# Designed miniproteins, single chains: the designs that were tried, part 87

Each design is a single chain, and the fold is of that chain. pLDDT is the mean over its residues in the fold that is shown.

## One batch from the design tools (miniprotein)

Design m3213
Fold by ESMFold2-Fast:
Structure m3213 (fold): chain A 80 residues (1-80)
Amino acid sequence: MTPREKFMEFVKKVIEEIKEAAIKNIANPNGLSPEEVKKLFDEFLEEVDKIVEEAEKTGDYEKAKKKIEELKKKTLEKLK
């Protein structure tokens, strides 16, 4: 598996984790409306797309992975 393939597989797993967290939040609201949860998920996907585009241009998948991990952490904190 190439560094790019490993990175893309990692991104897919992170997106699924955030999607599951969003679904759980909608099912068991913690003060966020479904619309606010959708907005957080959409903002997360937009930032992921930007990080992936930068990684494809630079080849720096380790830096991109760290950015995705930080973004995941911040998004999950907002969904709890």
Scores: mean pLDDT 83

Design m3214
Fold by ESMFold2-Fast:
Structure m3214 (fold): chain A 72 residues (1-72)
Amino acid sequence: SPAAKRQEVRQEILREVGEILREIGDLWQKLLEAKKAGDKEEVEKVEKEIKEFNKEALRRMAELDKKVAEKL
């Protein structure tokens, strides 16, 4: 039914977005800890990881949008 398809799409969105938010949260926590420690080398490393993850997150969101469009 259309309602069942909408429920499946909702669950897929919530799962993928939740995973992205968790991963970015972990990176920001790591950055905060590095800054608190005064570890400039670790700060630069984690900032690079955040930039790379932002690109990956955009790619994952684009794939999710494509999958949602195919199901609706």
Scores: mean pLDDT 84

Design m3215
Fold by ESMFold2-Fast:
Structure m3215 (fold): chain A 60 residues (1-60)
Amino acid sequence: MMSEEERKEAIELLEDAIEKAKNDPELVEIAKKGKEMVEKGVELKEVQEEVDKLMDELEK
């Protein structure tokens, strides 16, 4: 199912981000927030936009 596949892919990307950012609590917090939104059933588009925005701010 497309919705389920997209959700799974988003979770995998967020888990990868958490692993990469283990030593950076700010990045871990952003990835956890994204994962929480996916778990709550927020639309993947909104989750991606929120995570991208937070990560972009962090890379200033």
Scores: mean pLDDT 72

Design m3216
Fold by ESMFold2-Fast:
Structure m3216 (fold): chain A 60 residues (1-60)
Amino acid sequence: MEELVEEARREMERGVDLTKQLLAAHKSGAPEEEIEALTNKTMEATKRYVEALQRLRAAQ
């Protein structure tokens, strides 16, 4: 149980960090390829967070 909670927290923090990086890339005028890669990573982090929440709920 504790491991599933920590996993969900870690995935949430990853998503926040990636969102900050994406915002910084937009402000700095980073190449479109970099912005696209960060967007894809942010979407993947969101999916992992949802999956972690589903696993946590299934374990309840």
Scores: mean pLDDT 80

Design m3217
Fold by ESMFold2-Fast:
Structure m3217 (fold): chain A 86 residues (1-86)
Amino acid sequence: SAALLAEMEARKAELKKTADEELRKRLDNVLAFIKATRQTQLDEIERKAVSEGMSPEEVAARKAALDAKILEHFDTSVEMLLREAG
């Protein structure tokens, strides 16, 4: 959802305020990778929805599950970066 993307961008922007140059670059790279991964998975869900005749309810459920996994992946990646930065 647009809300998920906005939340991840806002959290990245907040973290960058106190981050050094190296951590800022790593945060940008992590979010770019996560956004690309999410888009690829969304495109796959939409393609399968058409080809397999999935109901709107099934599509919505898969998109919600994907957004939950993406948020967890973002949170874990950020935690690891902050731990490495000290």
Scores: mean pLDDT 86

Design m3218
Fold by ESMFold2-Fast:
Structure m3218 (fold): chain A 83 residues (1-83)
Amino acid sequence: SMKEELERRLRELLEEAIRLGLEALKLPKEELPAALEELERLLEEAEELARELEALGGVPLELQIGLGMVQLLIGVLKLLLSK
């Protein structure tokens, strides 16, 4: 179904974003801007998929948690860049 396909796509995208975010924590400061831009792009795509899922009945709690994890990683990387 369309809902199952969107859930699968969102899960895959969130798994990639979380992996990239965790790897970005190991990067030198000069490489953080590029990693941050990529994570923000992935979050925007994930939020679009989540909006489509909301229209179909809602976003599963596990995927909502995944979105929150990506947002947290972006926040941490921005904090590291500000120092």
Scores: mean pLDDT 89

Design m3219
Fold by ESMFold2-Fast:
Structure m3219 (fold): chain A 78 residues (1-78)
Amino acid sequence: SEFEKELQEILARIQALMKKYVELEKNNAPRSKIEEILEEIIRLLREALELAKKHNAPQSLIDAIEQAIKELEEYKKS
């Protein structure tokens, strides 16, 4: 379905950004660069959340995405 394709594309982008985040952390990149990547991941997670809600995805998936957003936002504030 178009929903499954869009969700997979968002997840692939999140995975690529997570890999970049790990490399930036490993190389002691400036905090501003790390925060930019985290903000982009949060943005994509919010897009995935709206898509999941629109298509009545399982509540477990919705809850998992909401929790991931909350944890990343709290981490960014620390």
Scores: mean pLDDT 85

Design m3220
Fold by ESMFold2-Fast:
Structure m3220 (fold): chain A 72 residues (1-72)
Amino acid sequence: MSERERLEALLMELARRLEEAKDAGASLEELREIVEEAYRRAKEEGFSEEALEAFRAAAKVMLAALEAELAK
C-alpha cells in the first residue's frame, strides 16, 4: 500500500471516529483530542513530513466543519 493510500485510509478512519464521537455527544475539546491522537499515531508510524502536513490540513477542515455544527 502506498503512503498516499495509507493517508487516505487514515483520514477516512479519522472522519468516522469524529462523526461517531460527535453523535455520542463529545465536546469540541474531545474532538480536538481525537485529532491530536490520530496525528501522534501517524507520526509514530513514520509518515513523511509531506503526508503529515496533508493530514493536518485535512483534519483542520474536518474540525472547522464540526465546530460550525456544534456552534449551531
Scores: mean pLDDT 81

Design m3221
Fold by ESMFold2-Fast:
Structure m3221 (fold): chain A 89 residues (1-89)
Amino acid sequence: MKAEIEALKYAFDILNEYKDHPLVKKFLEENPLASPFELAAVAVYYWLQDPEKREELRRRFSPEQLAVLERMAAYGKELIEEIEKKRKE
């Protein structure tokens, strides 16, 4: 659907902006086979941790588009937790 495509495009825009983000870069270094979608999900997760950026998304996107970004952020969180688990083991 159009809403999902727009949200996905924005997720890749977030990834491009966060390309040099220390935590996104570290995730890629620890997971060199991570797909662009996985990297975008991780970047969206860190973007949504900023209250100002969360409000920007809420103002720009419909509830349906925001739900897509929230699902991507949840997936990014799961990926980050797996990496943290590997470091502790």
Scores: mean pLDDT 77

Design m3222
Fold by ESMFold2-Fast:
Structure m3222 (fold): chain A 91 residues (1-91)
Amino acid sequence: MAPAAQPELDKEKVKEALEVLKKAEELIKKAEEAKEKGDEEEAKKLHEEALKLVQKLQELLGEGGTAEDLEKLANLKTLEEAYEYLEELIK
């Protein structure tokens, strides 16, 4: 069941998680731009940064059950798939 924790503390964690998601989206967008320019190395680095942020989000939310989700992102070959996945997390 949802934790009956103090709303103020939960609010801070949610805010931090939202910032992490927003940063991950920004990195994916930059990776897409880098790929369009032909900078595959830059796109790769930005993808890795986004994956690290997704992992941090998992820790912040404490939801677990995301090993499969992290595996999907780790084997990601498409920017669109990463962006769609992160968009789902924001919802």
Scores: mean pLDDT 61

Design m3224
Fold by ESMFold2-Fast:
Structure m3224 (fold): chain A 92 residues (1-92)
Amino acid sequence: LSPAEEAALRLAAAQLHPDALEPLRKLEELIRELESQTLTENEKQAITHIGSAFQHILLGDLEAAKQHLKEAIKLTTNEKLKEQLETILSYL
């Protein structure tokens, strides 16, 4: 994630719930780990949906954010990433 995207994730977390900050930090770490490896097309699409979800949270469109998170969960095979996404979804 770029510094601007990381800042957007932290700002989005602050709007959701204080307890969402830790799952979002874990999500940032997992995305960086995945980006250091060769990504499948499904993993690239999942990361795109995660970014879109947080943009929609910043805009106050929680329904669009939920849909993007659900799509990311369906696309990813990474169990740790899925767990953090499901935790964040529970705060929406």
Scores: mean pLDDT 78

Design m3225
Fold by ESMFold2-Fast:
Structure m3225 (fold): chain A 81 residues (1-81)
Amino acid sequence: VKAKITVVGNIVSVVAETDDPEALRRALLRAILEVGGIPAVGVEGNVVYASAVTDDPEALAAAVEAAIRAVGGEVVEREVY
């Protein structure tokens, strides 16, 4: 799993390519909901897309990164605007 995380204000976005999109989608949904974010998560082939609005973007970005690592993934880019 190779993932990119982008933070723009209160919005955290993730794009990740994985051999197990269902496991990653479930992990991301759980992480977002546990931080109190409002998730939008989708899958197209081997690519998982997620975005969430939150009042704590750093906590959500950290939770998402932990979820990616928990499924054996790696965050290759992290951008904060």
Scores: mean pLDDT 78

Design m3226
Fold by ESMFold2-Fast:
Structure m3226 (fold): chain A 92 residues (1-92)
Amino acid sequence: AQEYLDKGAKAFVEGKYEEAIKYFEKAVELAPNSEAGAQALLLKGLALYYLGKYEEAAESFKKAAEVYKALGDEEKAKLALEAAEYARSLAE
């Protein structure tokens, strides 16, 4: 999971958002209920946001919040939910 998260983050920094999303999806598949999986869902949401896919971004942020909450990280869960609400507001 960490290897795909790292590859996705590199693609994201290079502005390759579609490629980054594919790596983040692989990271989530390998470790869906982990810190790495939650981070991959959060970064996938950001990549979708930069691609203008606001509804999909909101859903990814919401999933990240659910995983963070399950891990006991209430602060990251709250921030992810706020990101989801903001992205949803842009989707009309």
Scores: mean pLDDT 86

Design m3227
Fold by ESMFold2-Fast:
Structure m3227 (fold): chain A 92 residues (1-92)
Amino acid sequence: LEKLLEAVDKAEEELKKKAPTLSVEEGAAIVQKEMQKVEPVEVKVVKDKDGKYHIVVTLPDGSTGISPPLPEEVTAEEIAEAFKIALKMALI
C-alpha cells in the first residue's frame, strides 16, 4: 500500500503540470499508469444516480475500495485524494 500511495503522489505532480483541471476519467487514467508501475492495479470510474463520479480500485489480492463522490471535472489534488481514500478503504 505505501508504494501505491507514493505512486499517487507522483501522479498528482504530473497532473498539476498538465492542466489546472481535467476530467475524472483522464485523471484516473494517469494515476492508474503510475500505480501500475508498482503493482497490477485495476481502476474503474463509475457514475452514481446523482451524476457524481467514483473511483473503484481493485488490488492484486482482490481487495476493492471506492472513493467519495467527485464532480465531472477535478483538480490534481481532488483526484489524488480520492485514490488515496479508495486505496485505504481496500485495506480496512
Scores: mean pLDDT 79

Design m3228
Fold by ESMFold2-Fast:
Structure m3228 (fold): chain A 59 residues (1-59)
Amino acid sequence: MSEEEKEEAIKRLMEEAGLSKEEAEEIVEKAAKIAEEDGLDFEKVIDGAIESIKDEKAS
């Protein structure tokens, strides 16, 4: 996984989910582990995380 992919994911989490840079970095690290362990696409894991966070905050 490239550093550019991580930077893009951090920006998306901050802009779309309203996370701080620190929170976004933690989510990216967790998503990277999930993608590696389960053989999932990193972008899909990030998309799922953003949707989940937005749904939680909309409550």
Scores: mean pLDDT 78

Design m3229
Fold by ESMFold2-Fast:
Order: C-alpha cells, then sequence, then structure tokens
Structure m3229 (fold): chain A 58 residues (1-58)
C-alpha cells in the first residue's frame, strides 16, 4: 500500500546515502516501490520527494 511505497522509497534513498547501492539502483528501487503500491497519490508523492532528495545528492 502507500505506506509500503513510502518506506521502500525512503529505504532506497537511505541505502544510496550509506553507499550500499548506486544512484541508478536507488532510482530503480524507488520506481518499483511506487509501481508496486498501485500508484496512489501518496505513493507518487513519496516517490517524488525521495527522487528530489536523490537528485540533491548527485
Amino acid sequence: GPEEAKKGAEEAVKKFKEGEISAEEAQNLLVRAVLSSGGSEEAVKAGQEAGKELRKLL
């Protein structure tokens, strides 16, 4: 659901910040988290915020 999508998106950004995964892998995990939630507005917002944070780190 939306909560799981938010958690997945936040986890992807966290793993990138910790150097566990590449930026490409983080982006792929973020997109997958949003899609697997059914694309609710809350999931899309969580994905957009996580993507914005990821771009700031690049």
Scores: mean pLDDT 75

Design m3230
Fold by ESMFold2-Fast:
Structure m3230 (fold): chain A 69 residues (1-69)
Amino acid sequence: YQETADRLEAKADEFHEKAKKDPSKREEYLKQAVNYYRAAAIAAEVSGDTQRAERFRKKAEEYEKELKK
């Protein structure tokens, strides 16, 4: 479902914005953003959109590196 990938991406963006607004919970919110981007990548891959799936996977990896500092 296109709608599933879009919703998961929106949730990932929402948690990333929350991480910026509340620095004390930044790590918790970034972990949520990573999880949602990974879920969005799976949803895109299942729907046959390999290009979107790769973009979401790279976004998840970028934020995961942020968590390591």
Scores: mean pLDDT 79

Design m3231
Fold by ESMFold2-Fast:
Structure m3231 (fold): chain A 81 residues (1-81)
Amino acid sequence: MEEKAKEYLNKAKQHLEEGKRAFEAGDYVAAINHYTEAIKYAKEAIKLADGELKREAQSLLNEAYDFLVEATRKLVEAQRA
């Protein structure tokens, strides 16, 4: 179970970083997709994790939500004619 939690947390971290790269490149659609995947994997990690690993996954989940909100805001701004 702990090994699976670590696997999901690592996937969440990878998607969060890919989302940040997409955001910096101005690709807000790709950023949103990566942050959504990061949220999905962080939630799976939280279900399987305990102690410190669970706290790390919860922290990443909160960070991914913050970035998702910002990327969505930027996408809406970019779609203004």
Scores: mean pLDDT 86

Design m3232
Fold by ESMFold2-Fast:
Structure m3232 (fold): chain A 65 residues (1-65)
Amino acid sequence: SAMEAVRKAVDALRAGNREEFLKYAEEAIKLGASKETLLGVARVAEDLGYPEVAEEIRKLIEKYF
């Protein structure tokens, strides 16, 4: 599900895996995650200390929504 992909993304980023985070975030979009959910994912990336990754999520939001 989209929410499972979001959980996997956040878990990957907590482990320091930026590539896997972005992969699962894009998978969440393909599975129907809302714009609001992706904005929350970007906020989590910022709070974990990855502002550059949060910007990549915002670019995905702009592209898909």
Scores: mean pLDDT 84

Design m3233
Fold by ESMFold2-Fast:
Structure m3233 (fold): chain A 66 residues (1-66)
Amino acid sequence: SMEELEEELRRKGRESFERYKESFDLGVQALHEAVKARMEEGPEVASEKAEELNKKTLEAEKEVLE
């Protein structure tokens, strides 16, 4: 029925929003960590830490693919 389709669409909308929020929060956290490293240890260490974080993110993504 149309009511069942409507509820399914609303549920998917909520799930998409929740996933977006989680992704956004992770991005904000990564930015905070990078800025903190730059402020406390200087730009050279911040750049190294950012590269390491990016590598860990890619490794974690690869592991989840299994």
Scores: mean pLDDT 69

Design m3234
Fold by ESMFold2-Fast:
Structure m3234 (fold): chain A 58 residues (1-58)
Amino acid sequence: MGAAVEAAIAARDLAAAEAALRAEMAELKAKNPSIPDEVLDKLFEGEVWAAQHLVEKA
């Protein structure tokens, strides 16, 4: 995870974490345009799931 995603999780702001993850996926696609969107979508879903669990921790 990038610093922006980690900062959002620390702030317990899931919407900010999702926005930061979206930006990271866009950068990954821009650098690796051959990656199928389906793969990026699955990676994004997994990262959002992990972020939700980290935000829910006390």
Scores: mean pLDDT 76

Design m3235
Fold by ESMFold2-Fast:
Structure m3235 (fold): chain A 66 residues (1-66)
Amino acid sequence: MKETVEKIAELTGLSKEQAREIALRAVELGDQALSTEEIKKLAEELGISPEQARKGYMAARLALVE
């Protein structure tokens, strides 16, 4: 988890706290994909762009399958 959070923060420029929220969301959903609407909501909750939220989510998912 810690390594995943740090990697997301590095790739997206987000804070460790924002990166952790994205990582936890990815873990919670497991094999479920986030819809465009869910990504937009997550971005608004964290105060980031939908692009950053999507990138962070993808990074978290990739780290979990490695």
Scores: mean pLDDT 73

Design m3236
Fold by ESMFold2-Fast:
Structure m3236 (fold): chain A 140 residues (1-140)
Amino acid sequence: NPLLEKVKELLKEKISNQKVLDKVIEELEYLANKKYRDEVHKKAVEKYEEAIKNLTPEDVERLEKEAEENMSEEAKEIMKKALELGLSPLLAHLIGAIVQSNSNIAEQILRSTTPLMTAIKLGQITPEQALELLLFIINL
């Protein structure tokens, strides 16, 4: 997967701690592989889906509005890219909020994997589109 290899190369330049880098690379390999997503992240994705399902329409509208009002321009560009790639408005706002609330690239990627795997499971995006979004985040 050429896109996965590009993401890995850029992360080697940005993450100096080898154990953190290894963990991030492992999560990217899980994201890229359907069998590993289904086996390793099944419970996390199911819990994430259930949490989203339990939000009222009013909760969703409030979360989206609050996310937009508090986002930096960089986080808004990431949210816009997520929408362009096919994420639902709620999941795009959640990715933007994750980037906004986490200052280091490793945490941004690690915390984004479950919502991205959820988007893939829901048929919103492909694994390649998820990797494209992560590449966009790394390059900002």
Scores: mean pLDDT 83

Design m3237
Fold by ESMFold2-Fast:
Structure m3237 (fold): chain A 71 residues (1-71)
Amino acid sequence: SAGLSDPDPAVRRAAARALGLSGDPAAIEPLLRAVRDDPSPEVREAAFGALMLIGDEAAIRAAIAAARPVN
């Protein structure tokens, strides 16, 4: 989770992917915050993909709801 707070968006993106590959449920809350709040669209995409890899349905639904609407 420390990597998701890095000032470098490339580091945060890599951290999100690593958390998804780990399958650790403790990563769900920090990944949901990244999907909702991260200023980088690439980091938000990586965090969403990571939640899909972990496979928690409630977290995936929350991430979809947090995604920016297309006008």
Scores: mean pLDDT 78

Design m3238
Fold by ESMFold2-Fast:
Structure m3238 (fold): chain A 65 residues (1-65)
Amino acid sequence: SPEELAKLEQEVRKLAQQAIDALENGDKEGFEKYLEQLRELRDKTKDPRLKAIIDGLIERLESYG
């Protein structure tokens, strides 16, 4: 549903921000944890648009780590 997609998009944004915060603080373990949670969320996502957004975020985060 649109409401479930909006909730999932918020969870994606929160995980991405937590990964960035961990990276900026030198928390390698936290960064890897949040990055893995994004990958799991991507794999469970059925919506192709949201899947593409998550893939883009993972690629960007991996380029910084």
Scores: mean pLDDT 83

Design m3239
Fold by ESMFold2-Fast:
Structure m3239 (fold): chain A 88 residues (1-88)
Amino acid sequence: KELEEKAEKLVEEARKKINSITDEEEKEKLYKEEVEKLLKKLFEELGADEEALKLLEKGIELSKAGKTEEGLKLFEEAYKLIEEKKKE
């Protein structure tokens, strides 16, 4: 439960940071560097499986293409997958 709360907080925090950036280039750089680092650490703590890792990678790829909002949604989906795995 603590990991779930941590994941939710980090995703929310990253979303707020990205939305506060007005420059497209800065938004992409922040997403790529800061969000990647935060999510990677979170996934390491959560023990992300293959499906969750694929979503993380796709989210990063989308952020590099300038689709930061779509990428962030994929990160959220990855965390939901980890939660579902625990429910089982």
Scores: mean pLDDT 68

Design m3240
Fold by ESMFold2-Fast:
Structure m3240 (fold): chain A 76 residues (1-76)
Amino acid sequence: TVVLDNEDPEALAQAILSGAEKVVVKKPLSRSTARIAVDAGAGKFEGKGISEELRKEINELASKLPDPKATVIAGE
């Protein structure tokens, strides 16, 4: 598990690419940051920091990936 105090797209992508099973972001995620996380291998998004609409959109994109590796939790 990796914990990020701020919304940092580069740090989030690095954690996922490094094989983190779970990344907790203590700030809300923007659409652009969430998409960067999917590109890095995130397959599941949870938490109050991501809207239901964005979560559905991103989960649909992630479902098309062959092996999603990480869960991202936003807004803790």
Scores: mean pLDDT 75

Design m3241
Fold by ESMFold2-Fast:
Structure m3241 (fold): chain A 68 residues (1-68)
Amino acid sequence: SELIKELEEKIKENPNDYFTWLLLGGYYISEKKYEEAIEAFKKALELNPNNKIAQENLDYAEKKLKEL
């Protein structure tokens, strides 16, 4: 996906942008790339540990991966 590539480039320039990590994780979920989504949400939580949205999305991605 072109959007994923753009977000990956943005993260390369600004690796501490937790919001871009959240967006990247969401796009990975939409493409059913749950392992990559888990990694992206873990990065978001590393940068902002109290982010409930990141925690919920991580749990969702882990549940989906378990179903595969």
Scores: mean pLDDT 84

Design m3242
Fold by ESMFold2-Fast:
Structure m3242 (fold): chain A 54 residues (1-54)
Amino acid sequence: EIKLTEEQKKALEEAKKLFDEGKIPPFSYGTALFFSNMTEEERKKYEELLEKKG
């Protein structure tokens, strides 16, 4: 049912590149993978929560 959007694919590719470069920990890469299985609305809600939390 849930298909990866172009944005989700790009985010995943960038997360992998950053992980390969050692700029992000495995957890962050895992989070990007998790987001690839979220709806666009769920992802936006999570981004909003991160921004609000400071």
Scores: mean pLDDT 62

Design m3243
Fold by ESMFold2-Fast:
Structure m3243 (fold): chain A 68 residues (1-68)
Amino acid sequence: SNEEILEKLKEEYSKDPKFEARLIGKNTLEITNKGSVESLIGLALRLIGDYPNLEIKIEGNTITLTAK
């Protein structure tokens, strides 16, 4: 399910020191970038390509993923 995808992504990006990942409820994941703006944009483009059924927003240093 999309919720299982968000849980998997939270575990994955919590292990990367460049990012902080936090689940907000069951349907929303926030990934905060601690590195460059280029690393944030690169991650967002990968996520858009890999997970077209997730809604993706970029706000400052944070990528927000929402399950539909």
Scores: mean pLDDT 82

Design m3244
Fold by ESMFold2-Fast:
Structure m3244 (fold): chain A 78 residues (1-78)
Amino acid sequence: ADEQLRAALVLLERLAADPEKTVSYEEIAKESGTSVEVARSVANALVQAGYLEEVKPGEYRLTPKGLAALARLQADRA
């Protein structure tokens, strides 16, 4: 729970800062202080939800659905 939350928050912060950029689960694990497995599980959950796509092994980018959702969150501050 705590490790998954840290990984999710770091991933969200990276995507919010530069929503057009790719992010790796290894970078998320390093920045959040979690295991690579936890970071990968969080990224894969977002891929299954349709918000991310895996563009290279272990590297993720926002889908159009994910980009739209993030833009709404930033506009609403919700």
Scores: mean pLDDT 77

Design m3245
Fold by ESMFold2-Fast:
Structure m3245 (fold): chain A 62 residues (1-62)
Amino acid sequence: SRVEELERAAREAERAAEENEEKAKKSNERESAAYYSASSINRAGAEVSRELARREREREER
């Protein structure tokens, strides 16, 4: 379903954010900044997908 697709996208984005944060911790200062930036973008994407999934679920319940 669309809800399941959005929830999967959110989980994938959250996982990507966590992986980038772990890479940032193991990287030099310059690379770390890039990985934290990527993580921030991934977390924003996850939040959007979760909000869209919530709205779709509410529509399906009506």
Scores: mean pLDDT 84

Design m3246
Fold by ESMFold2-Fast:
Structure m3246 (fold): chain A 70 residues (1-70)
Amino acid sequence: MTAEEAYQKGLEAGRAGNVDEAIAWFEKAIELDPNFAEAHRLLGLTLLGTAQNDEEIEKALEYMKKAREL
């Protein structure tokens, strides 16, 4: 499986409303290609949408910053 394939599965899970599954697939895409900017961006946005506290918000923003650096 390629990072792009994992990313596409994440998008599909997200569209189906399976947020936890989408997060897992975006994490897999980053594992397969740590320089995959779009996977970092979508993971950050998804985590930001589910964040319940400042620590979770900070983690989400870190992924988004990494995407901008790639």
Scores: mean pLDDT 83

Design m3247
Fold by ESMFold2-Fast:
Structure m3247 (fold): chain A 66 residues (1-66)
Amino acid sequence: SEVEELVERARELGLSPEEAERLAVRAATLGYSEKLNELAKKARELGLSREDIARALGVLGRELLA
């Protein structure tokens, strides 16, 4: 499912299973699935550290919660 795929993307960003599930559901509900997928792809391509990914996710998380 879309949510299951997004949970995998969020897990790649260093989130816990619970946090990943909550973010995935929120992203799917608000239509931000593509942004989350793009961030996960870029993180893999660039080899970003977990700290860098967490910082980038913080900005995305604020946008998703707005």
Scores: mean pLDDT 69

Design m3248
Fold by ESMFold2-Fast:
Structure m3248 (fold): chain A 63 residues (1-63)
Amino acid sequence: AKAEAIAALMREAGGPAAAARVAETAARTGMLPDAESVERLLLEDGVPEETAREVAARVAELL
């Protein structure tokens, strides 16, 4: 599923807490995050800005 793929990318980038939040929201609401939300959540989880931006761009391609 797209949500699982997005969460996996976020975990791989070093944002396990951000990934868990995205997966939980998708499971409860069926809503996928936008790329901007992914970048913000990864930054909050301590992922470097360049890595967070790169992951967000990859997520935009999945949506």
Scores: mean pLDDT 81

Design m3249
Fold by ESMFold2-Fast:
Structure m3249 (fold): chain A 77 residues (1-77)
Amino acid sequence: MKEALIERLLAMMRALGASEAELAEARAELEKQETEALREMLDRALESAKKVVEAAAEGKVTEEQLAQARAALAAAA
């Protein structure tokens, strides 16, 4: 369970352009977190990505930001 949440968070970070060094540091920090904290972090990350998609419908974000948000949502699914 916990490892699956960590992998989903890291997949979202990679989709958003995180480097391999940043992903390694993030993995170490996420491994220190409790399962409930990881689930909350994932839920918040998904909500943030959905808000970017909604803002794109109003012309408030770039096509690049929209593509990154969609990639992050797909990676977490």
Scores: mean pLDDT 80

